# Designs tried in a protein design run: designed miniproteins, single chains, continued (3). Part 37

Each design is a single chain, and the fold is of that chain. pLDDT is the mean over its residues in the fold that is shown.

## One batch from the design tools (miniprotein)

Design m9344
Fold by ESMFold2-Fast:
Structure m9344 (fold): chain A 118 residues (1-118)
Amino acid sequence: KEDFKRIAKTFKTLDEKVFFLELAGRIALNEGDYETAIEFYEVAIELDPENWRAYYNLGLAYYKQGKYEEAIKYFEKALSINPNSRFTKEIYENLAKAYEKMGDTEKAEEWRKKAEQA
């Protein structure tokens, strides 16, 4: 496989590097290559620790692997950085779904209610 993370490191602007890593991670996520998606998003947050979108997508990748506790951790991190984005409702919905998968119906309903208000 082509090492897209190495290619990203050749970009000179931070925004271009992060954009490329987010795009590559999103492509890997959509292809079902969750391990590769996680690697791209980990490099994105190393370059930009305030990149709430990369944390959210890390959460999605872990969720797709069935690693619901890790997914919750990264979804909560995304919300801690940016609690009022256009994606806030989607993050709440995914938190509810992750808690539901863990059997925590009370927390799942709490996050679902927050999604309705967002």
Scores: mean pLDDT 83

Design m9345
Fold by ESMFold2-Fast:
Structure m9345 (fold): chain A 79 residues (1-79)
Amino acid sequence: MEEEALEELHKAVGAVLAKAAAELEANGFSIELAKKALEEVKKIAEEFAEKYKDLPKAVEAAKEVVEEAKKAIEYLESL
């Protein structure tokens, strides 16, 4: 169950990042596009943590994704 939840999280986040990477490659780097993708990743991870709140390992993984997304967004906003 928890392993399936982690796979779902990784698949969902991976899909957003893959789409963003394709758009960046096609149109060139855009801070707005990168920030939008990171905000989407953060939202997915936050919703995932709420959905699987009874699975400690899944919640921990989701919180780490949220934290990394926040750091990346902050970095982009500092540019």
Scores: mean pLDDT 80

Design m9346
Fold by ESMFold2-Fast:
Structure m9346 (fold): chain A 60 residues (1-60)
Amino acid sequence: SAEEAVRLAREAERAARAGDAEAARRLLEEAGRVYRTLPPEERGPVLRELGRAAEALAKL
């Protein structure tokens, strides 16, 4: 679900900000898997959260 994808992406961002690159990558991959199952109209908010998580991970 979109809600689950957002939750996973936010968990990935928290892991990245805590310095846990491995957990952040795993959570981001899982969020991305859920994201790809969503219809296009539900993807916008999730993509925004995925972007935040990816940005935080890129700083590690």
Scores: mean pLDDT 84

Design m9347
Fold by ESMFold2-Fast:
Structure m9347 (fold): chain A 65 residues (1-65)
Amino acid sequence: MLHPLILRAEVLRVAGAVLIAVGLKEEGEKVIELADKAIEAAREGKFEEAEKLIEEAEELFKKAV
């Protein structure tokens, strides 16, 4: 099973794609970029960095909506 942080980042990738679909391409691309970096950090065992990146992506999404 995927780590909970990876699942949370995957949800953010979907959220970023939704932003792109509604015309917020720049914001959506940034959210996806942060989510991808979080997945990579989590795969490397850097869970504190992954959590920080997820939080940053969530904050960007909140500011965009």
Scores: mean pLDDT 82

Design m9348
Fold by ESMFold2-Fast:
Structure m9348 (fold): chain A 79 residues (1-79)
Amino acid sequence: MKPIDKLTPLEKEVLDLYYNKGLSLEEVAKKLGISVSTVRKYLENAEKKIAEIRASWPPEKQTLFDMIEKLIKEKEKEE
């Protein structure tokens, strides 16, 4: 199964705001209109899912995927 399909739209949005936008937990909570505790829960759930995915993949696949994803996100932000 494709691991990215396990993330909910809200979990993806929280990850984007926190990691890509560099917002704090409190800022993410305010932007989404939810509590800081809820933001933490979504981050923990998303990180657990991502960790399970990475643990199941060979190391070279994980590194290559991370590099490609970083490059794609960087290019998308330039547009």
Scores: mean pLDDT 68

Design m9349
Fold by ESMFold2-Fast:
Structure m9349 (fold): chain A 103 residues (1-103)
Amino acid sequence: MSVTELVLRLAATLSPEAQEVLTRFLGLLARLQALLEETQSPEVVAEFLELYTRLLEALERRDVEAARKTLAEIEALVARHLPEAAALAEELRRVFEELLALM
C-alpha cells in the first residue's frame, strides 16, 4: 500500500479535530524527510521512509504500542544522523501524543 493510500484511509477514520492534528504530524514528518534528503545518503532516507510507512500502518490499525515503538526508532534515526533537528523531533513526539489522545 502506498503512503498516500495509508494517509487517506487513516484520515477517513478520524474526527475533524484528529484530522487537523494528523495534518500537522504529517507536515513535521515531511520536513524531516526533506532535511534527510538534503543532507544524508539514500540508504538513510530509505530507512526513514520504511519507518514512516510502518508508523502509518500501525496508526491505521490502532496499534498504539507498534506506533510508539516505530516513532522511537524514527527519533533514534534523527538523533544519529540529524542531531540539529532535535527540536523538530521533540515537536513530532508532542504532536504524535496529541494525535493518539484523539484516536
Scores: mean pLDDT 87

Design m9350
Fold by ESMFold2-Fast:
Structure m9350 (fold): chain A 78 residues (1-78)
Amino acid sequence: ALEALREEALRLAAERGLDPETVARVLAALDTLAAQGVPEEAIRALIRAMMGVDPAAAQETLRELGVEGLELELPAPP
């Protein structure tokens, strides 16, 4: 299932012309969420939000799903 979520993120990035750095952050977030036992639907909501809106909005979406305290701290952006 995780590979399907990664493929979806890559597909959306290519379709919308997103920066590779944004894609890398989304993929790292998928691994973190999966490790925390977050449901696939919540992970899917995150990747869609990050691909359609900025990363801050994605974190708000996760909070609305009752998933707070997740660490999405990735390498500093350029």
Scores: mean pLDDT 62

Design m9351
Fold by ESMFold2-Fast:
Structure m9351 (fold): chain A 63 residues (1-63)
Amino acid sequence: GSVSSSILRERLERARKSGEGLDKKKDELLEQGKKNPEDKDLYESGAKSLEQTKRDKLEQALS
């Protein structure tokens, strides 16, 4: 069915709010990497994965 502009906006807002949660988790992982330099690569890998997930969710909401 046709998606109204209001419904599309709501979907985008929900995706953005989900992305904000992912951003916070990404920042937490990066901070943990700074506190645990031995595992920095693992935390940076996790943060990169969360960033990719955020991009995927936003792209899906726009498509």
Scores: mean pLDDT 76

Design m9352
Fold by ESMFold2-Fast:
Structure m9352 (fold): chain A 65 residues (1-65)
Amino acid sequence: SELEEKGREESLKILNEKEEKTLEEKAKELVEDLEKNYGIKLDQSLSPRDLVAEAGRKKAEASLL
C-alpha cells in the first residue's frame, strides 16, 4: 500500500542519515588517532566512507612494520 511504501522510504532515509553521521564521526576519530599516534596524514577531501577505509589500511600497514 501507499502508506507502507512511504513508511519504508522514510525509514531508509533515517538509516542512511544515521549511517553517514556515524561514518563522519568514525573517520574524524581515525584521522586524529593516526596523526597523533602514528604521524600519518590522510587526504581529508575523501568521503567519510573512503576515509575510514584508507585509515584502516594505513593503520594495518603501520601495525605490520
Scores: mean pLDDT 70

Design m9353
Fold by ESMFold2-Fast:
Structure m9353 (fold): chain A 68 residues (1-68)
Amino acid sequence: MDEEIKELEKKAKEGDGAALAKLGAHYYFLGEYEKAIEYFEKAIKLLEEKDPELAESAKKGLELAKKA
């Protein structure tokens, strides 16, 4: 568990928006909605130019986290 999260954190620091989106989903399922929101917002910023469809999925995750 910790190893997988650490790897996602490293990829996120390297500009991997997909890793940030996965971290957002991880914290959402843990009920840590404030952290989920933060990671989804970061993912959207990185994915808007590289992967607009994945950015839209992250936006949906952000809306779910904000409603929780």
Scores: mean pLDDT 80

Design m9354
Fold by ESMFold2-Fast:
Structure m9354 (fold): chain A 65 residues (1-65)
Amino acid sequence: MEEEKIKAFEEELRKKGPVTPQEVVDILRKLGFPDQLIADVVEKLMAKGKEFTPEEVVEIVRELL
């Protein structure tokens, strides 16, 4: 079940290309990820920079699940 959500998330990210932390939050929330996971992902992204590849974001989400 979680793998299907991660796959949908990756597909949405790839449609946008490089993404900001705010765009990542909007997609995770739209796909129904838990608020705690969204908060942890945002903290990691904001510590690293302002713009990320889809692959970098998917890796961070997988590490936090």
Scores: mean pLDDT 80

Design m9355
Fold by ESMFold2-Fast:
Structure m9355 (fold): chain A 104 residues (1-104)
Amino acid sequence: MITQSPTSVTAEVGESVTFNVTFSEDVKGKVAWFKQKPGKEKELLILFGNKRAEGVDERISASGSGTNFSLTISELKPEDEATYYFKDLSTYPPKYSNGTTLTL
């Protein structure tokens, strides 16, 4: 089971937010984080638990291992308003979390 929390968060520009994911079993770092704006495709942010994708802002960071993972966005900008998804790559087919919607 994958639990991502919170399911929605409202924050202000310049604040920081953290999204948390808990698994019932160890996924061994085979995980990714994605950002999706309305009407757009999912954009890869982080691969293998902590490796930032090319072109992704340094304000976005991820940490975690075993059963607990987190994504932190610092110094929030209006462009960060989106739904953020966690993806489990340890199973086939790969599974997305229910996501967290960030509103600014």
Scores: mean pLDDT 77

Design m9356
Fold by ESMFold2-Fast:
Structure m9356 (fold): chain A 58 residues (1-58)
Amino acid sequence: SEKAKEAIEYVKELVKNEKDKEKVEEEANKYLQEMADKGLINDDDGQEVAVYLAELLG
């Protein structure tokens, strides 16, 4: 959950700093993939972040 919060904040910063939705989605996807691969977030955490990303990107 703490790592999910970090990932959500990272995605929010991406959205604020990058206006290109494709770049935001790609960067966020890379981050989430890396975190999941390292076992730093579980499936529930990753799903929560993905839902937040979808909401931010529309």
Scores: mean pLDDT 76

Design m9357
Fold by ESMFold2-Fast:
Structure m9357 (fold): chain A 61 residues (1-61)
Amino acid sequence: DLERTMEELRRAREELLKELEEKAREARKKGDEKTAKEYEEQARALEAQTEEALASLRAQL
């Protein structure tokens, strides 16, 4: 079921994005700006990759 797969993928992305944002905030509290930026970059890449995957799945419907 493509619809279900898309919904699960979107939900997984949201959970991972929240986790990465929290880790970036923790790194900043420790003064580790480099690590914080790396987590922010990972979150941005994850969001872009997930949007591309969802677009591909949507085209299959």
Scores: mean pLDDT 81

Design m9358
Fold by ESMFold2-Fast:
Structure m9358 (fold): chain A 94 residues (1-94)
Amino acid sequence: MEEEIEYEVELFREGLENNDLAGAMLKMSGEFAALADLIVKLRKAGRSEEEIRAEVNRLIEEIAEKFGLSEEERKRLREFADRVIAIVREHEAK
């Protein structure tokens, strides 16, 4: 439980490296899968990192309102999104 973000980040990294993001997202918790999918789609569409962060923050607020998330849970989603954005950037640099 304390390593929940790291577990989700590792699933995404493994899926990206193995060219199996769909399989990875099926194993992820729904909110983390939704964020990862959004980031990947926006990056493929050529959106800037700033634009991606804005859309990610909007999705996190929508999820938080719908499910009654705490500020700590919102922070965890933002931390996960930051890690995913960094992983995608590193992968594109190869």
Scores: mean pLDDT 81

Design m9359
Fold by ESMFold2-Fast:
Structure m9359 (fold): chain A 94 residues (1-94)
Amino acid sequence: SKEEKDRAITELISSSTEEIPEAVKRLLEAGVSKEELLKLVPYLAAGASKEYREALKEALMELGVPEEEIERLIKQGEELSIDTLKLLEEVLSK
């Protein structure tokens, strides 16, 4: 359900470095696909600590996601705030 997915996402955001692998697993069990999870990675990485980003990378690699793809998504997170502000302005202009 949406509530289960929302709880799993909140758990991942609130996770300590050691809890990230289990939180990622729970996201998948709540019905979030690997593709949907990858789309969330830039948002999760935006404003996150370096330790959180490394733990997230390790968890995604364990799921079989290529390291190169994960690194690109994490880098996109650094630009997300700028892109989000631009998107918000565009939406409000319509």
Scores: mean pLDDT 75

Design m9360
Fold by ESMFold2-Fast:
Structure m9360 (fold): chain A 55 residues (1-55)
Amino acid sequence: YTALVVYTLDDGTKVLGVGEGETPEEALKKAEEDAKEQVAKLPGKKVKSKEYKIF
């Protein structure tokens, strides 16, 4: 399974996290971790919304 998580920041910027796993839950967890790591590197950005997709 492949999961995509999209974080939309308060300035409208989108951060994409991607994860792969043998289960939907594993893929989603990895995608969310990837997106959080990317957001943590951005100074002063606040997450406004989150969207999740599994395929």
Scores: mean pLDDT 79

Design m9361
Fold by ESMFold2-Fast:
Formats: sequence, structure tokens, C-alpha cells
Structure m9361 (fold): chain A 60 residues (1-60)
Amino acid sequence: SAEDLVNEYVDEEGKLSKDDAITVLLLAGYSEKEAEEIVNKYMDEEGKVEKETLVEILEK
């Protein structure tokens, strides 16, 4: 499932680094360009993406 995939990369804070979030999106069938655009749109001030946000994107 999308949640299982994201859980393989999530850190102790419940977030994914930009590189890990891109990797998850690529594994889910997004292109490299689409993955970069999504991560840049949703990343926080630390350059990380919340687990819940990424799961929601993958479930749509």
C-alpha cells in the first residue's frame, strides 16, 4: 500500500527527506520531473515532506 511504501522511508519525526520523498514517488510511478515538482510544492522549511501529506498524494 502507499502507507507501507512511505513507512519504509519515514524518519523518527514522521517525515521524509527530499531525496527519499522523490524515491517514493518514482517507485509509485511518477516521473522524475513530477516527483521533484510535488516535493518542492509540499516540502517544509527544513526541506522535508510529512508522511501524511505524501500518503494522501499517493492515494489520489
Scores: mean pLDDT 84

Design m9362
Fold by ESMFold2-Fast:
Structure m9362 (fold): chain A 68 residues (1-68)
Amino acid sequence: MSDEQLEELAEELMKLTGLSRESALSAVRTLAESDDPVERAVAVKELLEAGMSEEELRELLERIRELR
């Protein structure tokens, strides 16, 4: 996944959740690049607590999977 694709996904997350750019980029990067189930679970929890719906999270994970 390119840096531009990570930034675009992070900007979308910022609009949906109100997270900072750094937090949004960190979450997207973890979900795109990490195979650690604990790191992935923490990122998912942070996005849900930030106001992302389960449906929006599922769509994000599908987009990340396609871009891998």
Scores: mean pLDDT 80

Design m9363
Fold by ESMFold2-Fast:
Formats: structure tokens, sequence, C-alpha cells
Structure m9363 (fold): chain A 68 residues (1-68)
């Protein structure tokens, strides 16, 4: 079920984005941000739900900001 897989990836992206925000080490932040970005992208590609697409985009944007 692509929607169920999208939900799992979205949950993973959210958790990893929170870890990135809470990490004070720049390298650790970059690793969590990159992982969050990968999960958010997978959620975006698998989801046919506009609400979930918007949620995934939010995590992608936050992950990109933290990776920089």
Amino acid sequence: DPQAEADRHLAGAKELAEKAKNSKDPQERAVYAAAAYIHATAALLLSGDQEKVEEARKYIEEAVKKAE
C-alpha cells in the first residue's frame, strides 16, 4: 500500500527533523537533516494525498535549511 508506506516515511521524516533541530553538532544535524529529506521525498513520491504532500514539503524545507 503506497499510502501506508508514505505514512511511515512521513513519520520517519518528522522524527529525524526533530533530531536535527535538537542536535548541537553541525555534522550530526547534517546527517539527521539528510535522512529527514530522504524520508520526506519518499513520502511525497508515494502519497496521492495533497495534505500529506504539503506535510512532506514542510519537512523537506526544514531539512534543507538544517543541512546548509
Scores: mean pLDDT 76

Design m9364
Fold by ESMFold2-Fast:
Structure m9364 (fold): chain A 57 residues (1-57)
Amino acid sequence: MEMEELRRRQQEALRRWEEERRFATPEDSLLAALAISEMTEEDLRARAAAGRAAARA
């Protein structure tokens, strides 16, 4: 339940950051880097695959 909410917030943040990337603060990039460092290799691959599918679909 809580994890689903957190995932939605992360997806919304990424969407908004991509839209406003030219106005994004460096703090957002640091938070993204920290999140990536917590991910496993499998999680990173899953996100890459999902991102490609979402972008094309």
Scores: mean pLDDT 58

Design m9365
Fold by ESMFold2-Fast:
Parts: sequence; C-alpha cells; structure tokens
Structure m9365 (fold): chain A 65 residues (1-65)
Amino acid sequence: SLTVTADVLHEGPHVIAGRGTASDGRAAGVLASRRGAARVELEDGTILDGTLVSRDATRLVAEAR
C-alpha cells in the first residue's frame, strides 16, 4: 500500500482535492470524498482507490489500496 501526504488545494461541499507525495517518492494527486473514499493519481497516470486517513486545515493523508 501507498501513503500519500498532500496539501489541500480545493475544498468543496462533497470533495477535497490535494496534491503531494506518495510514500515511494512519486508525485500524487488526491481527490477525497467527505465520506472518506479517496482516488489517488500518481505522476505516471496510475489511478488507485484509497481512503482518507486524516486531515487538518491545510493537509490530508490518504492510504491507497
């Protein structure tokens, strides 16, 4: 599994978007639902399903499954 730590770029009523780095060093985008489901898109175009693990005002952490 991959852990992604991202800075929050956008927060809407149903979705939070962030961009950061995966635990293996690859750049990653995260799109997370308010219900905790996440989609992780890696720099090579790979898309992984994940879960939002934690969030504060400026950062989010997702675990890719």
Scores: mean pLDDT 82

Design m9366
Fold by ESMFold2-Fast:
Structure m9366 (fold): chain A 51 residues (1-51)
Amino acid sequence: MEKKREEALSLLTPEQRARVEKYRELMDKAEKSTDPEEQAKLYAEAERVLR
């Protein structure tokens, strides 16, 4: 159900879409990181881009 993601993004403004994509990128990096300090920074950054 990949379409749900595309449909949700199409309802957002270009700025909101950019933030959501950045958030997903940062969350993916955090989940793949083995360094807890880096992981924490990535989670904090992800939260910031949605504000």
Scores: mean pLDDT 72

Design m9367
Fold by ESMFold2-Fast:
Structure m9367 (fold): chain A 68 residues (1-68)
Amino acid sequence: SAEAQKHLEEGKRLFAQGRYDEAIKHYEEAIKLDPNYSEAWLNLAGALAAAGRHGEAAKYGKKASELE
């Protein structure tokens, strides 16, 4: 959806600024709006890894691969 895409784009913008926790929240909202949004799951996994949350990153990266 357009709303999910907007949250993905805002998350990417925040991630580029090193604001990983805020990026994570936007990626989570994108997934809430579109649970099959593979790109949002991948970006969530990347932001979690950047934040040092490696276990969660692995879990959500696997979820993204299941949607492809």
Scores: mean pLDDT 87

Design m9368
Fold by ESMFold2-Fast:
Structure m9368 (fold): chain A 65 residues (1-65)
Amino acid sequence: SLIEEGRRLAEEALESEDPEEAMRLAHEAGRLFGQALRTSRSQAERDEALRAAEEADRALREKVA
């Protein structure tokens, strides 16, 4: 759920035309991915959260930089 919510916010950040809104959404997505990593009980959950965070970071950096 945290990973899915983080992915949704990252997608909204990518689609946002407002740079302030995009930054806020990206920051919130990152926070949710971080929380998912901290609360993961299995290696599979941790790997999923890490991959989702890496994919979101790569896409968002390409858009904003």
Scores: mean pLDDT 78

Design m9369
Fold by ESMFold2-Fast:
Structure m9369 (fold): chain A 81 residues (1-81)
Amino acid sequence: MQQQLDDEIEAGVILIEAAVIKTVIKNNPDLSLEEIDEMIERVKKLLERAKTLSNPQLRADVIAALEDLLKMLEERKEKLK
């Protein structure tokens, strides 16, 4: 069951990285436009990785978390214009 172990590890890593980014956004109101753009690119890369997960439930949950985070980043970016 190598694929199942790989999926669980990958999903865990993605969710931890997403949680870190979310915490940075919530606790740093002075994030620059460049910092927000960097975080958007990081989340997009995590989303591509999430789409490769073989377990449908894990994939759906991880994608939903990343899409919510991406929406938060895009909303923050609009307020900086």
Scores: mean pLDDT 82

Design m9370
Fold by ESMFold2-Fast:
Structure m9370 (fold): chain A 70 residues (1-70)
Amino acid sequence: MLSEEEFLAKVREISELGEQGDFEGVRELLEELVRAGEISRETAERALELVKQGDSTAAGVLLYLAYAER
């Protein structure tokens, strides 16, 4: 399982890729978090939709809350 620092680093990378329009890169990192058991598939799909809408802040909050509640 990822540490909080490692998880937050992944969330930052997801936000940076989303800002660049690299939604495939965002999807791949979210898939990595699902496989690691850090977040659910549903959370990953919702976060991807928020990033695609330009709401990386809401996506980051969603991911962090899911991580904290795992």
Scores: mean pLDDT 83

Design m9371
Fold by ESMFold2-Fast:
Structure m9371 (fold): chain A 70 residues (1-70)
Amino acid sequence: DELTSMAEELRELAERAKEAGDEKTAEELQRMADLLETAARSSGITDESRQAILERAKKVKEEAEKELEE
C-alpha cells in the first residue's frame, strides 16, 4: 500500500531528524506518518483523499530531506 510505504519512509526520516537534534522536523514527520497509517487503515476513504494525503506527504518528505542534507 502506497500510504503505508510512505509512512515507513517518513518514520525513517523522523528517526534521522531526532538523532540530529531536530525535534521539530521529527515531530512533523511522525504526525504525517501517523496520518498516512490512519488513512491506509481507514474504512471508506476516497481515492481523492488518498491522493491528497500522498501529495502532502511527498512535499513534507522533500522539505525534511532538504533540511537534513544541510
Scores: mean pLDDT 79

Design m9372
Fold by ESMFold2-Fast:
Structure m9372 (fold): chain A 55 residues (1-55)
Amino acid sequence: SAAELRERLQRLPVDEAAKALGLPKETVQRILDGEIELTADPATLAAMLARLDAV
């Protein structure tokens, strides 16, 4: 879920999370700040969570 993704992101350095997700650091920071709504399909969210779990 989007909430679970945010919780996982908060536990990692922004640069590490950015590398894991393949996103710019600015995008990861904006997600953490709530400036970007995570409106991804369940499969995409699950893939992102799996990448963060691998870090």
Scores: mean pLDDT 74

Design m9373
Fold by ESMFold2-Fast:
Structure m9373 (fold): chain A 92 residues (1-92)
Amino acid sequence: MIEELAKKIAEELRKLIESTDDKTLEYFTNDKEALEDLAYKLAKKIKKEFPEYSSEELKEALKLALEELKPTLSGVKLKFLEKLTEEILKYL
C-alpha cells in the first residue's frame, strides 16, 4: 500500500513539474519563503487526500516518490523536486 501511495504522490508531483515552466520552477527553488508556502500547501493536500495514513507512512511514501522521479528529471526540474520534497517532509 505504501508503494501505491508513493506512485500517486509521484504522479501529482510529475504533473506539477510538467505543467510549470522552468522559470517559475527556478523562482520557487531560489525563494525560500515561496518554496515553504508551496510545500505547506502540498503537505496539507496530501494529508487531506490520504487521512488513513500516518505521518511516518506519508514521509516514507514521499521519499519513495522522489526516488521514482529522480531518474526521469534533470536540471531545473530535478533541483526543484529535491528542494520541494525536503520542505514537504517538514510539514507531513
Scores: mean pLDDT 87

Design m9374
Fold by ESMFold2-Fast:
Structure m9374 (fold): chain A 95 residues (1-95)
Amino acid sequence: DPEELEKRRLKLGQITRELLEKLKEIVEEGIKKGLSPEEVAERIKKLVEETLEKNDLSDEDKEALRKFIEGLVEDIIKNKDLQQLLDLLNSLLNL
């Protein structure tokens, strides 16, 4: 059903946008409070799991979102650059 596929796409997009907005808030607070990249990464992981648990996404869509965010978290840990992550999140949210 084309309508169901479109609804699924719109829902995934909305949940992804809400997640990215909350990630931005965590990163901004982390920078302001002088938190380590590791502490920011832990806060992001908790937010992702809470968001996936309360949303009725398919298992495939949940895994896709989890892997995407895990990639961002690994980049934080490797580069120690929370400002670059914040700039990336701002760019993604303006699309």
Scores: mean pLDDT 79

Design m9375
Fold by ESMFold2-Fast:
Structure m9375 (fold): chain A 82 residues (1-82)
Amino acid sequence: MLKDLDLLSDEEISEKFGLSLREARVLRLMLQGKTQKEIAEELGISPATVSKHTKNILEKLGLKDKFELQTEVGVLALEEAM
């Protein structure tokens, strides 16, 4: 489940969602509610690079934006519970 990302390694997230290791790290931090600036500081990259990775993650997951990502995390958790 996406809600359990803190229990998964970056490599496991990468394999599960078809993301690169860097994209997996960005996804984990996004799901923790971190801002683009906070993610950039944590990973030592520019906010523009975080934005690029965010777009790639959303495209690979079939989502439009960060709001839809948060909604999809909830939907995936509920569908697995059904």
Scores: mean pLDDT 67

Design m9376
Fold by ESMFold2-Fast:
Structure m9376 (fold): chain A 79 residues (1-79)
Amino acid sequence: SKRIEELEKRIRELERQLQELGARGDLEGAIATLEEIRRLLEELYELYKDVDPERAELVRRAIEHVDQLIAQLREQLAA
């Protein structure tokens, strides 16, 4: 699917951006980037769940990890 390929490419681009933001200590930018990654992962999960259940499960776990990272960074920003 072209949409799956587009989503995976965009997620990879955002992951690179996230690494750069982390290196700069930009917590607000990192949170915003993780929220965008999460949104794209949710769309990717919906596309995979009916055609590739194993990949859907990996995407679901990735969403859980992203949610944990967002919560951690928000706590750091609030302190």
Scores: mean pLDDT 89

Design m9377
Fold by ESMFold2-Fast:
Structure m9377 (fold): chain A 71 residues (1-71)
Amino acid sequence: VEELAERLVEAARAAGVELSREEARAAAEAAVAAVRSMGVERAREALAAADFATEEERALAEEIIRAVEAA
């Protein structure tokens, strides 16, 4: 979760958004909870169908799914 929070802070900064580490951690935890709720299989289907604006956004989504799988 800490690594996801760090990546979220960096992505937000690149987009010109001010995001605290606490906010990034909360967002990472919420994203992990959402993937757990829908299931890894559905999350991967959504990832495959999604049209991300940047490679960074896709990479973050993949890391969230992997974090759930590793738990």
Scores: mean pLDDT 70

Design m9378
Fold by ESMFold2-Fast:
Structure m9378 (fold): chain A 73 residues (1-73)
Amino acid sequence: MMDEPLTEEMAKAAIERLKRLGVSQSTIDTVENVLKASVENGLSVREAVELLKQAGVSTRDITAVLVAIMEAS
């Protein structure tokens, strides 16, 4: 799971989950930018998560992203 490449469908699933959970638009924009760049550069799920941490995304919101990615895989 963590070592597989992040796909565009995984990124879309993550953003839709954050929207359903009522996460702030500023956080959604940050996550979308990181996940889009990760897909474009062929990064793994693990590498995308490290970038989300570096961007200041909370552990709670990163957990929601990971749940959506696992469900989309």
Scores: mean pLDDT 85

Design m9379
Fold by ESMFold2-Fast:
Structure m9379 (fold): chain A 70 residues (1-70)
Amino acid sequence: MLQELVNEYREEQINKINNNPSLTDEQKKQLIEQILNSDPQIAIDWAVKKGKVTPEEYKKLKKELEELKK
């Protein structure tokens, strides 16, 4: 499911932000909000680059993304 993939991608990015000791709690919250509001297509591209999706799964994700956008 697209939403599950998006959540997985966002968790990876949030984990990177939370592991940066140079950032304040306020800065971490701001960056996390930016990640949570990112385009779902970024998560699809991430999964493709990671080799996590088959061509069939990629087609399904594109259809789900089209449904969300219109």
Scores: mean pLDDT 78

Design m9380
Fold by ESMFold2-Fast:
Structure m9380 (fold): chain A 77 residues (1-77)
Amino acid sequence: MKKTEEVKKEVEKLIKEAEKALKEGDIEKAHEYAGKVQELLKKLYEEDPEGFEKVVEELREQFERLTALAEQAAAAR
């Protein structure tokens, strides 16, 4: 549905922005983008649970990359 596709594109954009912020060491900005992703996904889950599952599955690799970058930033030595 329209809303699911719009949410997917916005989430993908926010993940890319969060990854960029993490690579630049801007943890605060990355956290802000991650919060926006959570809000969008929560709203999608409430309105279209099937669409939520589809978005999470299609963006799985992006979420894994973001998580790995966040762990690397947190473990910075």
Scores: mean pLDDT 77

Design m9381
Fold by ESMFold2-Fast:
Structure m9381 (fold): chain A 75 residues (1-75)
Amino acid sequence: SDEEIDAIFQGLDLDGDGVISEEELAWYLTSPAAAPLEALGIRNTSEALRAFMAAADKDGDGVIDRAEFRALLSE
């Protein structure tokens, strides 16, 4: 759900700036807290992380905003 995706995004956005960096996402995927992303079908591999960042980060600035994150995870 959108609420669940927004909650995951807020958990990843550690500094509250409204974006997720590749470093923040990589840290999350290697932590026990990664279970919600795995449940959404996101694998905790370097290849999956690169694919996720490439799909979400259209500007190539190394960050993912909330709209990009939601769009990537929604059907």
Scores: mean pLDDT 64

